# Designs tried in a protein design run: designed miniproteins, single chains, continued (5). Part 64

Each design is a single chain, and the fold is of that chain. pLDDT is the mean over its residues in the fold that is shown.

## One batch from the design tools (miniprotein)

Design m18194
Fold by ESMFold2-Fast:
Structure m18194 (fold): chain A 101 residues (1-101)
Amino acid sequence: MTPEERLEKILERLEEAVKNKDPDLAKQVFDEVMKLEGVELTDEIKERLEKLYLYAFFEYQVTKDPNYIKIIGAIEAIYEFLKTGDKELARKVYEHYEKIA
């Protein structure tokens, strides 16, 4: 499995976390993405993450369920890590959303 194919499978689990309102699975996905090396944010991956962000954001607007804030935090942290490669910045993003939730 290539790093790109591995990332696609990880994103499938992130989609499951969003659909099932599972912040623990979303965090697990974030931790797994952080272990990937040499993977860059492609336009296709970016669009997929943006769609998941929008879904979780709209569900939060309707439900006000803090689990969606935690899920959004994982999505944003994954996005930041794939964009910058900065693990410390990605962790700070995730921790910020955990504190808000």
Scores: mean pLDDT 85

Design m18195
Fold by ESMFold2-Fast:
Structure m18195 (fold): chain A 66 residues (1-66)
Amino acid sequence: MKVDFDEFAAAVQAAFPGRTPQPSRLRALFRFADVDGDGTIDASTVEPLIRMIREALGDWIFRPLA
């Protein structure tokens, strides 16, 4: 099953309630995972990306832009 950016963003928002991810940074992470460049990623990729945000990228993803 393929997941588009809006579905990925919704999954991140659901995993981190009360926090708003920066769209540009989510787009950068999504493009990194979208190795085929078709605008979608495998659903199996979503949970590993959420774990990366939780463990390493949270401050970057959720930091407001100046």
Scores: mean pLDDT 77

Design m18196
Fold by ESMFold2-Fast:
Structure m18196 (fold): chain A 90 residues (1-90)
Amino acid sequence: SKEVEETRKFLDEMEKKYLEASKLPPEEQRKVVRELIDEAIERFKDVPSYVKKLEEIKAKLDAGEITPEEAAEQILFVAYQYLLMKELEA
């Protein structure tokens, strides 16, 4: 349960950080979302497939193919999938 609880806390913190960043200029939003992606990669490093998905989201954000909001939604979805996986392992 500890890993599940820590993952839930991490997901909640990511969402709160993005909500605060959404009030900032677009360039600052991109910076915060990039930092959130890097934090998620470090947190989910035990699951190579999720790391790959996060790296792809980062690449699309850097290429301007998706907005910071779209990137934030995609990383939260990956984080939610990671949470469900950890709950099923328990």
Scores: mean pLDDT 84

Design m18197
Fold by ESMFold2-Fast:
Structure m18197 (fold): chain A 97 residues (1-97)
Amino acid sequence: SLDELLLEAEIEIGLALIYIGVSKVTGEDLLEAVRRALERALRLLEEAARQVRDPAVRRRALRLLREARRILENAENLEQAEEALRLLQEALRVLKS
């Protein structure tokens, strides 16, 4: 269901936030773990967007998700991964509206 996809995406975003926090506190390089969690969130949100009936909401979400994908594919550091995370959080908010 749409709600299940959104919940799973929120869990993956939460996991990415935990990895970012751990990396900042410990100095461990967790960029790959962050990328993988955000890539899973991205796929879930793209599927959720396809299930939304409102074309304006769907277009807004897909635009945010395309930008997040572009950033994630080229992310070399946590700051860039955090930019993608922010876009995924905004897409999640739009899809919950």
Scores: mean pLDDT 91

Design m18198
Fold by ESMFold2-Fast:
Structure m18198 (fold): chain A 77 residues (1-77)
Amino acid sequence: APATWLAIEGMKIVDDAAAQGMSQQDVDDLRKEVYQRATDIQNRGNSGSGLVDLDKQAQQSLQDITDRANAAIEKAK
């Protein structure tokens, strides 16, 4: 499921970024964002919106999370 995949992979990115020195505030904020994005994808799937590529949306959301994590790590250096 795209939502479950995003939650798992997104949390891995946040945990890896935390290990690299991301601030606790940024860790907490990104964890919330991962769950919000995963919930949004799950809700779109549940609504029966067959015109939406949920896999592509999950991949785009993971890229957005990755970019935010990288920026937060750079800021913490």
Scores: mean pLDDT 79

Design m18199
Fold by ESMFold2-Fast:
Structure m18199 (fold): chain A 90 residues (1-90)
Amino acid sequence: MIEEVLEEARRRGEELTERAEEVSPELGKQMREMVENMLRGIEDVAAAEAKRSERRAALGARAFADHGVRELEEWVEEQERKAREEELRR
């Protein structure tokens, strides 16, 4: 269901935001904005597909959430790698 997709995406987004904030407050803010955009996208996809069927709304929302979370995870992993390299310079 849509609510379960949104809840899981929000939970994953909070974890990613915390990881970004550990690197810097600025990156934490950027991650929070990206998470908000992802959640809005999930709702938009669900609303558009719901015109055809509730099942399609759920499948579309899930696909969008899975893709969005993966992109955000890859982004924060890259920022964490850069931060570790910077620490080695100090």
Scores: mean pLDDT 83

Design m18200
Fold by ESMFold2-Fast:
Structure m18200 (fold): chain A 56 residues (1-56)
Amino acid sequence: VEPDLSKVPAGPALEILKKLGLPAPREPVTDSDSMETLLNLIYNQQLEEFGMPLLP
């Protein structure tokens, strides 16, 4: 797949998640975190809280 999620910084990814109505991750994110890492954290968090993730 052409989009390399590992190079997308977590900051811009958080803005995308806000537009999708997803909650922020409970764990802190840094510049070393990627969109892929952020989505995995959100996925597991939502699975525990809501029983299903609301990912694109």
Scores: mean pLDDT 63

Design m18201
Fold by ESMFold2-Fast:
Structure m18201 (fold): chain A 80 residues (1-80)
Amino acid sequence: DREEEARKRLAEELRRRAEELKREAQRILSDAGDALSQTRADDPSKEMQAVQDALDSAREAKRLLEEAEKLEREAEELLE
């Protein structure tokens, strides 16, 4: 009973942390998208820089999403 309750609480905490990481990743991607939309193709050098910045943001977001998936799997395993 208490052991099951402890596992459920830990699983809830892991899922909460995973949701926080997903929100952070969405924020990073949203910010990168806004930056790209404001960097019009008037100057190829500025466009290339904006693309590089967006790629860096996408890599960071991917890392956060992968960490979130790991936490979600750990939470699922605790409930088995």
Scores: mean pLDDT 81

Design m18202
Fold by ESMFold2-Fast:
Structure m18202 (fold): chain A 81 residues (1-81)
Amino acid sequence: MLEVDPAHAEAGLQQIELLRAALAGASDEELVAMVERALGRKLSPEEAARFLATVRADAAAVDEETLALLEEAEAELERIL
C-alpha cells in the first residue's frame, strides 16, 4: 500500500487535480501549466503533446464511481498536507 507522507500526498493530490481539470474541460495550456508547476520546469512541445494525449485518454476512461473516489482521496490528501 502507498505510505502517505507530505511529499507523497502532494504528488497524489497533483495527479487528482490534473484528472479533475481534464474532466471539467480544462484547456491543453491549463493542463500543461499544472504539470509544469508540479515539475518545477517547462515541458518540451513533444513532452506536452504526449502528456496531453495520456491525460485525455485517462479522463475519457474515468467513470462516475472513479470520479467520486478521486474526490474522496483528494480530501484525505489535503488533510495530510
Scores: mean pLDDT 69

Design m18203
Fold by ESMFold2-Fast:
Structure m18203 (fold): chain A 76 residues (1-76)
Amino acid sequence: SSMEKEKEEKEELYRRTLAAVIAASLLLGIPVPELTRDAPLEELERVREESLELIDKYGEEEDKKIEEFVREVGER
């Protein structure tokens, strides 16, 4: 059972990392980096955090663009 648990935990991390990478790629228009199930756990966690940080920064930039647009429309 321990081997099955470790495999499932790594599979969950891989899936979550892949989802974050795909989301970042779609939002930023950047290519999806090569990510494999065989990657070390520390690499999967790092890539996931980096992708989430990119998504957060994108959200901040989009919020600024929306604010500018609303400001421009409000002044007309």
Scores: mean pLDDT 77

Design m18204
Fold by ESMFold2-Fast:
Structure m18204 (fold): chain A 84 residues (1-84)
Amino acid sequence: LEEEIRELEERLAENPDDGEAQLKLGLALYKLGKYKEAYRAFARAIEVGDDITAALARMVLGVLRIEAENAGDEETVAAYEEAV
């Protein structure tokens, strides 16, 4: 995960508008428990990604929000609200 994040950050340093890289970065950050950073990456994927990438990012955010609400994870819900 840490190595994957490093590779994605290097890719984004070369092309900040790479929506696919933003989506992948968001998923990796979420797995590390960096929810605020993960949700920001998903929001960027929605903003700069193509129609497919933006739709996938919105779907992922929706699923993760529902899971956080069901788990009573106030920190993850707050991160979602900040990003959306």
Scores: mean pLDDT 74

Design m18205
Fold by ESMFold2-Fast:
Structure m18205 (fold): chain A 68 residues (1-68)
Amino acid sequence: SLAELQQRLADLGAETDRIIAEMREVRAKQAAGELDPATAEKRLADLRSRLMELVGEQVRLQAEIAAA
């Protein structure tokens, strides 16, 4: 249903916001010396990968909603 697709899109948006917030936290901890640069870069790389997956899913869901 359209409502289910819209809910999935909202859920993806919330997860995207969560990842962006976590990336900012990782950067802040690295700047404060609370996280070593290698660990920070690995975590940021993993978060960027997940963010790109979510962007792809959002584009797909938006296309499905437009076609509904």
Scores: mean pLDDT 87

Design m18206
Fold by ESMFold2-Fast:
Parts: C-alpha cells; sequence; structure tokens
Structure m18206 (fold): chain A 92 residues (1-92)
C-alpha cells in the first residue's frame, strides 16, 4: 500500500531528524504523517489506523515539548488520551 509506505517513510524521516537534534524538521515530518493518517481514517474509519494516530499525537507532543511549546504538547497528549478512552469505551 503506497499510503502505508509513505507513512513509514515520514516516521523514519522524523526519527532521523530528532536523532540529529532537528526538532523542527521532526515536527514537520510527524505533522505530515498525522495528516496522512487522518485522510486514511476518513476514507476507511474501520481501517485500524487509530493506534497509529494516537502514537503520532504522542510523538508530536514530545517534539513540541522539546521546542518549548508546552501548551500545544499538553493539548496533543490530551487528544491522544481521549482517543484511547474512546476506543476502550467502544470495546467495553
Amino acid sequence: DAAVAELARLVEEAERAAAAGDYEAALAALERALALVDELIAAAPSSGFEGARVALLDRIGEVRERLGDLAEAERLRAEARARIEAAQAAAA
């Protein structure tokens, strides 16, 4: 799947940028990955990409915290938590 290959590439780009200390480049790659995951979920809500979305929100929060954007990091972590809680409620 071309979209899954692109998602993996963007995550790898973000990991390389973060390892190099380039948190702005890491953030850009993660935000592109999140946009792609959101498009995949919109096209097929049962596709199972909710876990990938939660992971991306948490990683973006970590990168934003390193850039000093604590308010946006907190917002993203809250969104990730809400997604986990919604998934758990649906499973219960």
Scores: mean pLDDT 80

Design m18207
Fold by ESMFold2-Fast:
Structure m18207 (fold): chain A 61 residues (1-61)
Amino acid sequence: SRVEEIKARAEELKARVEASDLPDFVKDHLLEQIDWALKHPEDVDLQERILDAVEAILDRA
């Protein structure tokens, strides 16, 4: 389901954030964004949009 796909993607992105060389305050912000998205399962499109934004930041780092 889309819910399970979002959870799996969020876990992968959290691992990428923690493994990155980004400053701690940036890591904290990205982790908070992922956690906030997971707290709003009623808006799957919003969840995907937030995870896309986090991934884009990691891909540029």
Scores: mean pLDDT 84

Design m18208
Fold by ESMFold2-Fast:
Structure m18208 (fold): chain A 74 residues (1-74)
Amino acid sequence: SLEEELRELKERLEELAREAERQGDEGTAKQAREMVEDIDYVLENLDKHSEEEIRAFIEFVRLVEERIRRRLEA
C-alpha cells in the first residue's frame, strides 16, 4: 500500500539522518529529518490527497533518499 511505502521511506530516511549525524554532516541530517517531517504530514493527511498526489510525493522522496545516500557514500 502507499501508506506502507511511506512508512518504509520514513524508516530509511531516519536511518540516513542518524548516519549523517554520525559522520558530522549536519546539513544532510537536517535534510533527511525535514523529509521525515513531510512524510509524517502526508501520513496524517492521506484522506486529503489523491492517490496520484501521494504517488508523486513517494517518487520525489525516493529521489531525495537516493541523493542523500550517494552523498553519504562519497
Scores: mean pLDDT 88

Design m18209
Fold by ESMFold2-Fast:
Structure m18209 (fold): chain A 70 residues (1-70)
Amino acid sequence: SLEEQLAEYEKAIAQDPDDARGWYYTGIVYRALGRTDDSIHYFQKSIDLARRQNDDGLIDRGQANLNVTK
């Protein structure tokens, strides 16, 4: 379920809070659950971490998802 996926991703972020992809995928699950404010927060955090890591692909994906949830 989406709730089970959310729990797994939250656990992964707790173990590695610098994993930009973990924040991104958690944002995807929050969006699927209709939790727009949470989704935006997680995408913004993912983008910030991806910028620090020079992960242009993740920045682009995060920004695209952020634009559709605004």
Scores: mean pLDDT 83

Design m18210
Fold by ESMFold2-Fast:
Structure m18210 (fold): chain A 50 residues (1-50)
Amino acid sequence: SMSAAQKAQQQKDFQLDVDIGMVHIQQAVGVISKAQADAKIAALRAQKAA
């Protein structure tokens, strides 16, 4: 069975993947620039490492 820490990490990773997807949607509909999207995605991916 997974520990509480492992479950928390999976939930965090899932939420970060959702957030990354939302950034791609915002770029696709023209709400943010590619540079803004790249910066936001880099920050979200850095959070997965913690």
Scores: mean pLDDT 81

Design m18211
Fold by ESMFold2-Fast:
Structure m18211 (fold): chain A 68 residues (1-68)
Amino acid sequence: MMEEEIEELKKRAEELKKKGDTESADEALRFIEAGQKALERKNYKTAELSLEEARKAIEEGEEKIKKK
């Protein structure tokens, strides 16, 4: 469910912050918040798009850390 995806992405963003990529983590957290607000308003399409952007930000941050 989307609530589970939000929780997963939130944890991954927090791990990015701990590893020093605050920029990617902050970007992801902004999209997660937007997705959560859209979900509360039952705007499922907007929630899905926001969570997709959050996932991209997290994956880019994770790749940057992995390559260093």
Scores: mean pLDDT 80

Design m18212
Fold by ESMFold2-Fast:
Structure m18212 (fold): chain A 97 residues (1-97)
Amino acid sequence: MMEEIEREAEEYKKLTKEVLEKYGAEKVNELATKARDRPEEELDEEELEAAKAVGAAKYWAAVQVYKEDPNASNEERKEKGIKLMEEEFKLSKEAVE
């Protein structure tokens, strides 16, 4: 099922980049961090879009980490994923944890 997962990952990558182009990385990081611990119904439109963009980025990053090293530990997957999200999307560790 890796082919289907890769297609979904590319769709999610596109979604994240569209939100980053709309708001900029700094604002997306701020909005996502504020949205993290709040229910969806309490989020404004910008916070909801930022939270969805981070979720999409996490999915894409997890797929990339799995492709590079399917035997990686949970700790290695987390660290590699955070690094990929920072490099590809300029998302902060605070926004993605």
Scores: mean pLDDT 82

Design m18213
Fold by ESMFold2-Fast:
Structure m18213 (fold): chain A 87 residues (1-87)
Amino acid sequence: SMMDEIIKKLSEIGREALEEMEKKNIPKELQDLFKKAVLLAISYVEQGDFEGALQVLEEAVEALKDNPEAKEIMEKVKKEAEKIIKE
């Protein structure tokens, strides 16, 4: 289904972004925040709430604002999620 494909792509993007955070030695607490945000966004997609999913990712960008590298990675995830959700 379209929803299953979106969930799969979001999971893959989240995994790749988390690996990038690990390689850049981003603090574990910020990695955990990132992981929770991606999982919550996927939960909203599973419920058909695409606007809720994008809002969660936007809030995660704000939460990571004090770490420029983590914020940039999260912004990339949000942009890719917007493309996937909007086709």
Scores: mean pLDDT 85

Design m18214
Fold by ESMFold2-Fast:
Structure m18214 (fold): chain A 97 residues (1-97)
Amino acid sequence: VEEAVKIAEEARELAQRARDRGAAPADPLDEAVRYSEQAIRALKEGDYKKASEYLRLASGALRLAADRATDPEVAEELRRQAERLLREAQRLEELAK
């Protein structure tokens, strides 16, 4: 659980920093922040199925932000974090079965 929370916290911080820099559009970054926060809450509640759903949504939002990013380095960082969220979501889905 701690590892999943850490990954979601890192995604939230990354999306917030990208938004503060204006490096990608605010809308998908705001969605990534909100979904990451929802994933953290679900993880703390022990709802791994709900957490995996929110991590997948956060991953999608970060990928969308990366596609629209003006800075290639920021785009790569956002894509990397999106992949980490997706892998963690898949791991939690296995635990929820």
Scores: mean pLDDT 85

Design m18215
Fold by ESMFold2-Fast:
Structure m18215 (fold): chain A 86 residues (1-86)
Amino acid sequence: PVVLTGEVKGEAVQQPDGLYAAKITVLVDGKEILSGEGRGPTKEEALGQAFGDLLKEMEKRGIELIGGEVTISDDGVVSGEVKIRV
């Protein structure tokens, strides 16, 4: 198994229908290797769905989350770093 360090980026943005759409990505060497998407009536709900989707995608690909630190701003912007085992 190989341990990789990934950059986490994400954002929840209000859509024309009034719902929030969120996408969270994990990048290794500037390349998107994983993503999760979500939708909800609030930034928090959309981000929660996106994190859940990301975790499901990791499980599907056999990727294990072993550590990391992620910050979410009041504007729904996600930033941080994770360690994953592939």
Scores: mean pLDDT 86

Design m18216
Fold by ESMFold2-Fast:
Structure m18216 (fold): chain A 59 residues (1-59)
Amino acid sequence: SSRQEKLRRAQELLREFNRLIDEAIEAGKITPAQAEAMRERFLDFLSERYGVSRGAILG
């Protein structure tokens, strides 16, 4: 698959992940500090999994 397809998939997954994290914060299931740690780990995972930089995923 193209680099552009990998990047789009990584961005799509990050948006879905952020939506779920925001819902968990609103529901009182996690703290904002825990959410930020989870977002950083997921960005690192996506960067490694798809071979694209964290900056490219963020835009």
Scores: mean pLDDT 88

Design m18217
Fold by ESMFold2-Fast:
Structure m18217 (fold): chain A 94 residues (1-94)
Amino acid sequence: DKEIRELILKTAEEVGKETGSELAKRITALILEEAARLIKEGVSAEEALEKAIKEVKKYFVEDLGISEETVEKYIEEVREKVEEAVREIAKIIE
């Protein structure tokens, strides 16, 4: 649990520094938290990532009222770093 939390925090901090965006940082943290939850429930890393992206996008667009274009732009920008972090989370959980 501690190793997963530290990995999520580190990845989100790196995204925040590279993008200069608090929104990109928050999107990264929430995707990784949701993906970790799904992997612990027995979902594969690949399926967990795609489900986490859909859930986080829905939250920012529908619940927070941020434009779909803006949310999709930041998801695409962070995707490679998030994919790497999800693979590492899956290794920790196994």
Scores: mean pLDDT 86

Design m18218
Fold by ESMFold2-Fast:
Structure m18218 (fold): chain A 124 residues (1-124)
Amino acid sequence: DEAKLAAIEEAIRAVAGEPDEEFIKKLEELAKTAKPVPPEVIEEVIERLREGARSEDERVRRAVASILHYLLSIPSIRELVLSMLEPVEDPEVTLEALLAIIETALITDAPELAEPIKKVLDSV
């Protein structure tokens, strides 16, 4: 499972680049007061993560990488990802699978996390 997590994190780095600790800290702060949002906001956030991971703006890519690393640090989300995702050599294919699982996790378990993600994305 640690090897699988490392492969997923490497796929994120290959597409979006390195996470930024400042964005992760901001997500942790915002998550403390976050409220559940409608599924439409979750769908918007996932689409923005998909587009932002491939952005020509390095700041946008770092925000996306940071968000994905933050979500993987949450035990319930990490466990779901590790149970459902088989990483492949193509990092873009692995990232698309990761985003689909994260969308499911946000809809079913942690809809409140979409608000912090949206606020961080809006800041870049």
Scores: mean pLDDT 87

Design m18219
Fold by ESMFold2-Fast:
Structure m18219 (fold): chain A 93 residues (1-93)
Amino acid sequence: MQALLGTRVRLSPRLLALVRRRVDADEMTASQLYAVLADLLREEGLEKSPETPGLVDVSDTELGELLGVDEVDLSDVGGILRRLIEAGQITPA
């Protein structure tokens, strides 16, 4: 996973539209993408429990639709990136 975080990735047009609210770039490292996504998930998602502030309900968000899930753990960087690859939302650049 650490090696993946330094890898440059290209974003799908749909994911790019979300990221462009924060940055004007169509290619970035996986770690830079994760930072932007974590900020968006904190803004648009609902924290499921105060005891687990990284666990966010995304069932009614565009990010949840892109990931194909109803909730995400923000500490599970590898899981989030893997779901994006599986959904065709990012590819290695």
Scores: mean pLDDT 69

Design m18220
Fold by ESMFold2-Fast:
Structure m18220 (fold): chain A 87 residues (1-87)
Amino acid sequence: SVPQIVAPSESEAYLVEAALRIQELQAQGRAAGLPQDEIARRSVELLLELAEELGADPEVLEEIRRLIEAGDYEGATRLALEAILEK
């Protein structure tokens, strides 16, 4: 069985899926009592995985990972979203 992809645009479909997964992850993290920093890190890691799946440039993926390691989750989120939107 082949999944049927019906969306206004592929980029929008990926962003909707990412938003839903992030929302679920944030809700689960709060229920588990995780610190805000851990929830933010997990959300960015999810966006990194999606950017990698879409075939983003390895140099861009490495930069996102570096920002995560530095604790710059806002910068990492921005780069990951830009990489997803460019596909």
Scores: mean pLDDT 75

Design m18221
Fold by ESMFold2-Fast:
Structure m18221 (fold): chain A 70 residues (1-70)
Amino acid sequence: MAGMEKAVRNQFSTMSLAEQREFYKRAKEAYKKKIEEASEDDKARLEEKYRKMEEIMKKVLEEHEKEHPE
């Protein structure tokens, strides 16, 4: 989990707030499609992985929004 959070933070640090929001949206759409196309066994694993990743992305995005309030 720590590695995933650091990866998200590093990725977002190279982006504007608008780009970070776009990335979050695309990641959600990509995972949804991947889950829909996966086998039943793979769906369970991908859903669990996505839940953790979404939680991390939301946390990082909220922190960056505090740095760049609009």
Scores: mean pLDDT 75

Design m18222
Fold by ESMFold2-Fast:
Structure m18222 (fold): chain A 107 residues (1-107)
Amino acid sequence: SIEEKAEKIADAIVEGKAEEAIKLAIEAFKSLETEEERLEFFRILTKKVIEKAKKASKEQQIKALETFEKVVEAISPLLSELSDEVREEIVDLLVETHIELRELAGL
């Protein structure tokens, strides 16, 4: 079900559905009880976002970047509740994903 949650959020991000993506991401994060599950969730989510963005049109790649930035802003307060080690690993995943999305968008 982590895979299903990540899939739906990645689809919403690439489709530019910011409100839906934010709601689903917060719900997914809060539904996970362990830091290991939260880290796995972000690994799967970021991978799916990049895979879908690579297959998308340039217009969709720009929407994916903008929507991803809004999702990261919305979940940022939740990341502050994690241990330093897990938070740093998730932040690194998010930063790398942001860089790849910028490159795909031609920025």
Scores: mean pLDDT 90

Design m18223
Fold by ESMFold2-Fast:
Structure m18223 (fold): chain A 82 residues (1-82)
Amino acid sequence: RPLSGEDFKAGVISVLERIAKEHPEEAEKAQTAIDEIKQLDFSTEEGINKMIEILEKLAKESKNPFIQQVLQQYIDELKELK
């Protein structure tokens, strides 16, 4: 199935919500990222670039390898949408 920017946005928000539930120590940072992502326009390349920056920041600040791997997969997919 082809992923649209909006479909991808919904997927990323779902992943961040799961991270907040499974890892309460990450919940504040995950919620901040969700709030920032919800304000982005994913019909634009600028919106996609800002989502990449938000996810890269979360991945760098997390010490959990599973969270880092999941976020990196979404970052790589977003880079292919450009």
Scores: mean pLDDT 77

Design m18224
Fold by ESMFold2-Fast:
Structure m18224 (fold): chain A 87 residues (1-87)
Amino acid sequence: MTPEQRREMLVKLAEYLGAKEVAEKVAKIKDEEKIEELIRIIRELMETEGVPPVEALIAAGAPEAEIEEFARRLLREFLERAVKEVE
């Protein structure tokens, strides 16, 4: 995947999550290294702060809709935090 394709994917993800301001910020990032750093931060946050609470909700038998809403909220938060760190 090229840096342009990665940027486009992140913009689409932000739009899907309803984070239009974040999508605009990501679209303005010209530095390829900042896009790579953004992806690295998101992956790290997902592994350390995302996966464990989602797994706990699944184990507790939470409804699928509740798990989905929680996961979307976390992804949006992680994307916002990652964008702030690469500014």
Scores: mean pLDDT 80

Design m18225
Fold by ESMFold2-Fast:
Structure m18225 (fold): chain A 67 residues (1-67)
Amino acid sequence: VFPGNISFFKEKEDALKAQEEAEAQGKKTVLVELNQVDFEKLLEQYNLQYGETLESDSDLNIILYSS
């Protein structure tokens, strides 16, 4: 679902499922729990729009979630 992408999930279980799927495909993944403020900072840093899934130029999959 998110190969080479930065993605955001509301629910931790959805983020974990996405990580497992990406790792099963041999992708490098990073799972990060964020509060809303830190989430907005990362969107700005990676030039993402809120609620959008975008492809990156790297093979790194960054999977973000907030509780």
Scores: mean pLDDT 68

Design m18226
Fold by ESMFold2-Fast:
Structure m18226 (fold): chain A 83 residues (1-83)
Amino acid sequence: SAAAREAALRAVLLEAGVSEEEAAATTVQDLLDRLRAVHAETAARSPAYARMLALLERFLETFDRAGVEAELEAIHREMLAAA
């Protein structure tokens, strides 16, 4: 659920040493917006990087580690084949 995802994010932030106030104020949407803003130019120039960014966004929204890892492995194989 969305509530369970937000709770898991808060737990991870607290383990990383973030304050309780800052962890409570940080949402998955906040992190997604920051990732989009910071990486927009790189994603526009690299289709492989755009796919990796989309996988990071999917992970933050779902916490589906296994699904994200499988897609990252496929992208890595494509990049090696293109080299």
Scores: mean pLDDT 68

Design m18227
Fold by ESMFold2-Fast:
Structure m18227 (fold): chain A 94 residues (1-94)
Amino acid sequence: DIEEIYRLLDELIELLDELAKKIKDKELQLELEIQLGLLRIVLGLGRMLGEIDRKTLISVLKKIKELVEKAKEDDPELAEKALKIIDEILKLLE
């Protein structure tokens, strides 16, 4: 369900925005902020066109997952919540 994917993406973006502010490693913070920017673009284009680029979304989510796992020490609770939503979205994209 594409509407469920959009809801989960909106929730994920809010959690990642909060997590990024807590990251002490400036390089990791910047990498996450870049991927967040790409995620917002993919979501915005998907909503506008009525069709989401699933391949690009999967690629961005997998990169975000890697970065969030590295950010677990900055906020374990936010990181674990974000990882759970990423896995839920990836399962829906299969």
Scores: mean pLDDT 87

Design m18228
Fold by ESMFold2-Fast:
Parts: C-alpha cells; sequence; structure tokens
Structure m18228 (fold): chain A 78 residues (1-78)
C-alpha cells in the first residue's frame, strides 16, 4: 500500500516535470530507501507495456540510487 502511494506520487510528479520528479524522489528517499526503490520499480513496470523508453529511464534511476547507497555504506564504515 505505501509502495503504491509512493508510485502514484512519482507518476504525478513526473507529469508536472523533471524538477518536480527529482524533488519528490529526494523526499521519498529521505523517508525510506527501500520504499522509494520499490515505488520506482512499480512505475517502471507500468511504463514497460505503454512506453519502454520511460521504463528504461526509471530503471536507470533505480540503478544509480543503488550505486549511491553502496557508496554511502562504504563512507559510513570509515
Amino acid sequence: EEVEEAAKRIREAYEKGEDSLLKTIAELFRNGFDLTLEALRLVAEEYKEKDPEKAKLFEQLISWLEDYRAWQAKKAAA
């Protein structure tokens, strides 16, 4: 349920523009990394049938966030 609400918020923000999308993702990311990733995966799956190019965009964003998390984990261990 929480994941679906986050996915809806991401979709609505994307329709408003990239600045709105980035701000929404940043806010969601602060409150829950795993929740944000799952929401982005839902959005990617939804677009996969309708618009594969948009689905790839969200999949790439998921990959970048996972890389950033790995980098943060290494930094925190120092």
Scores: mean pLDDT 76

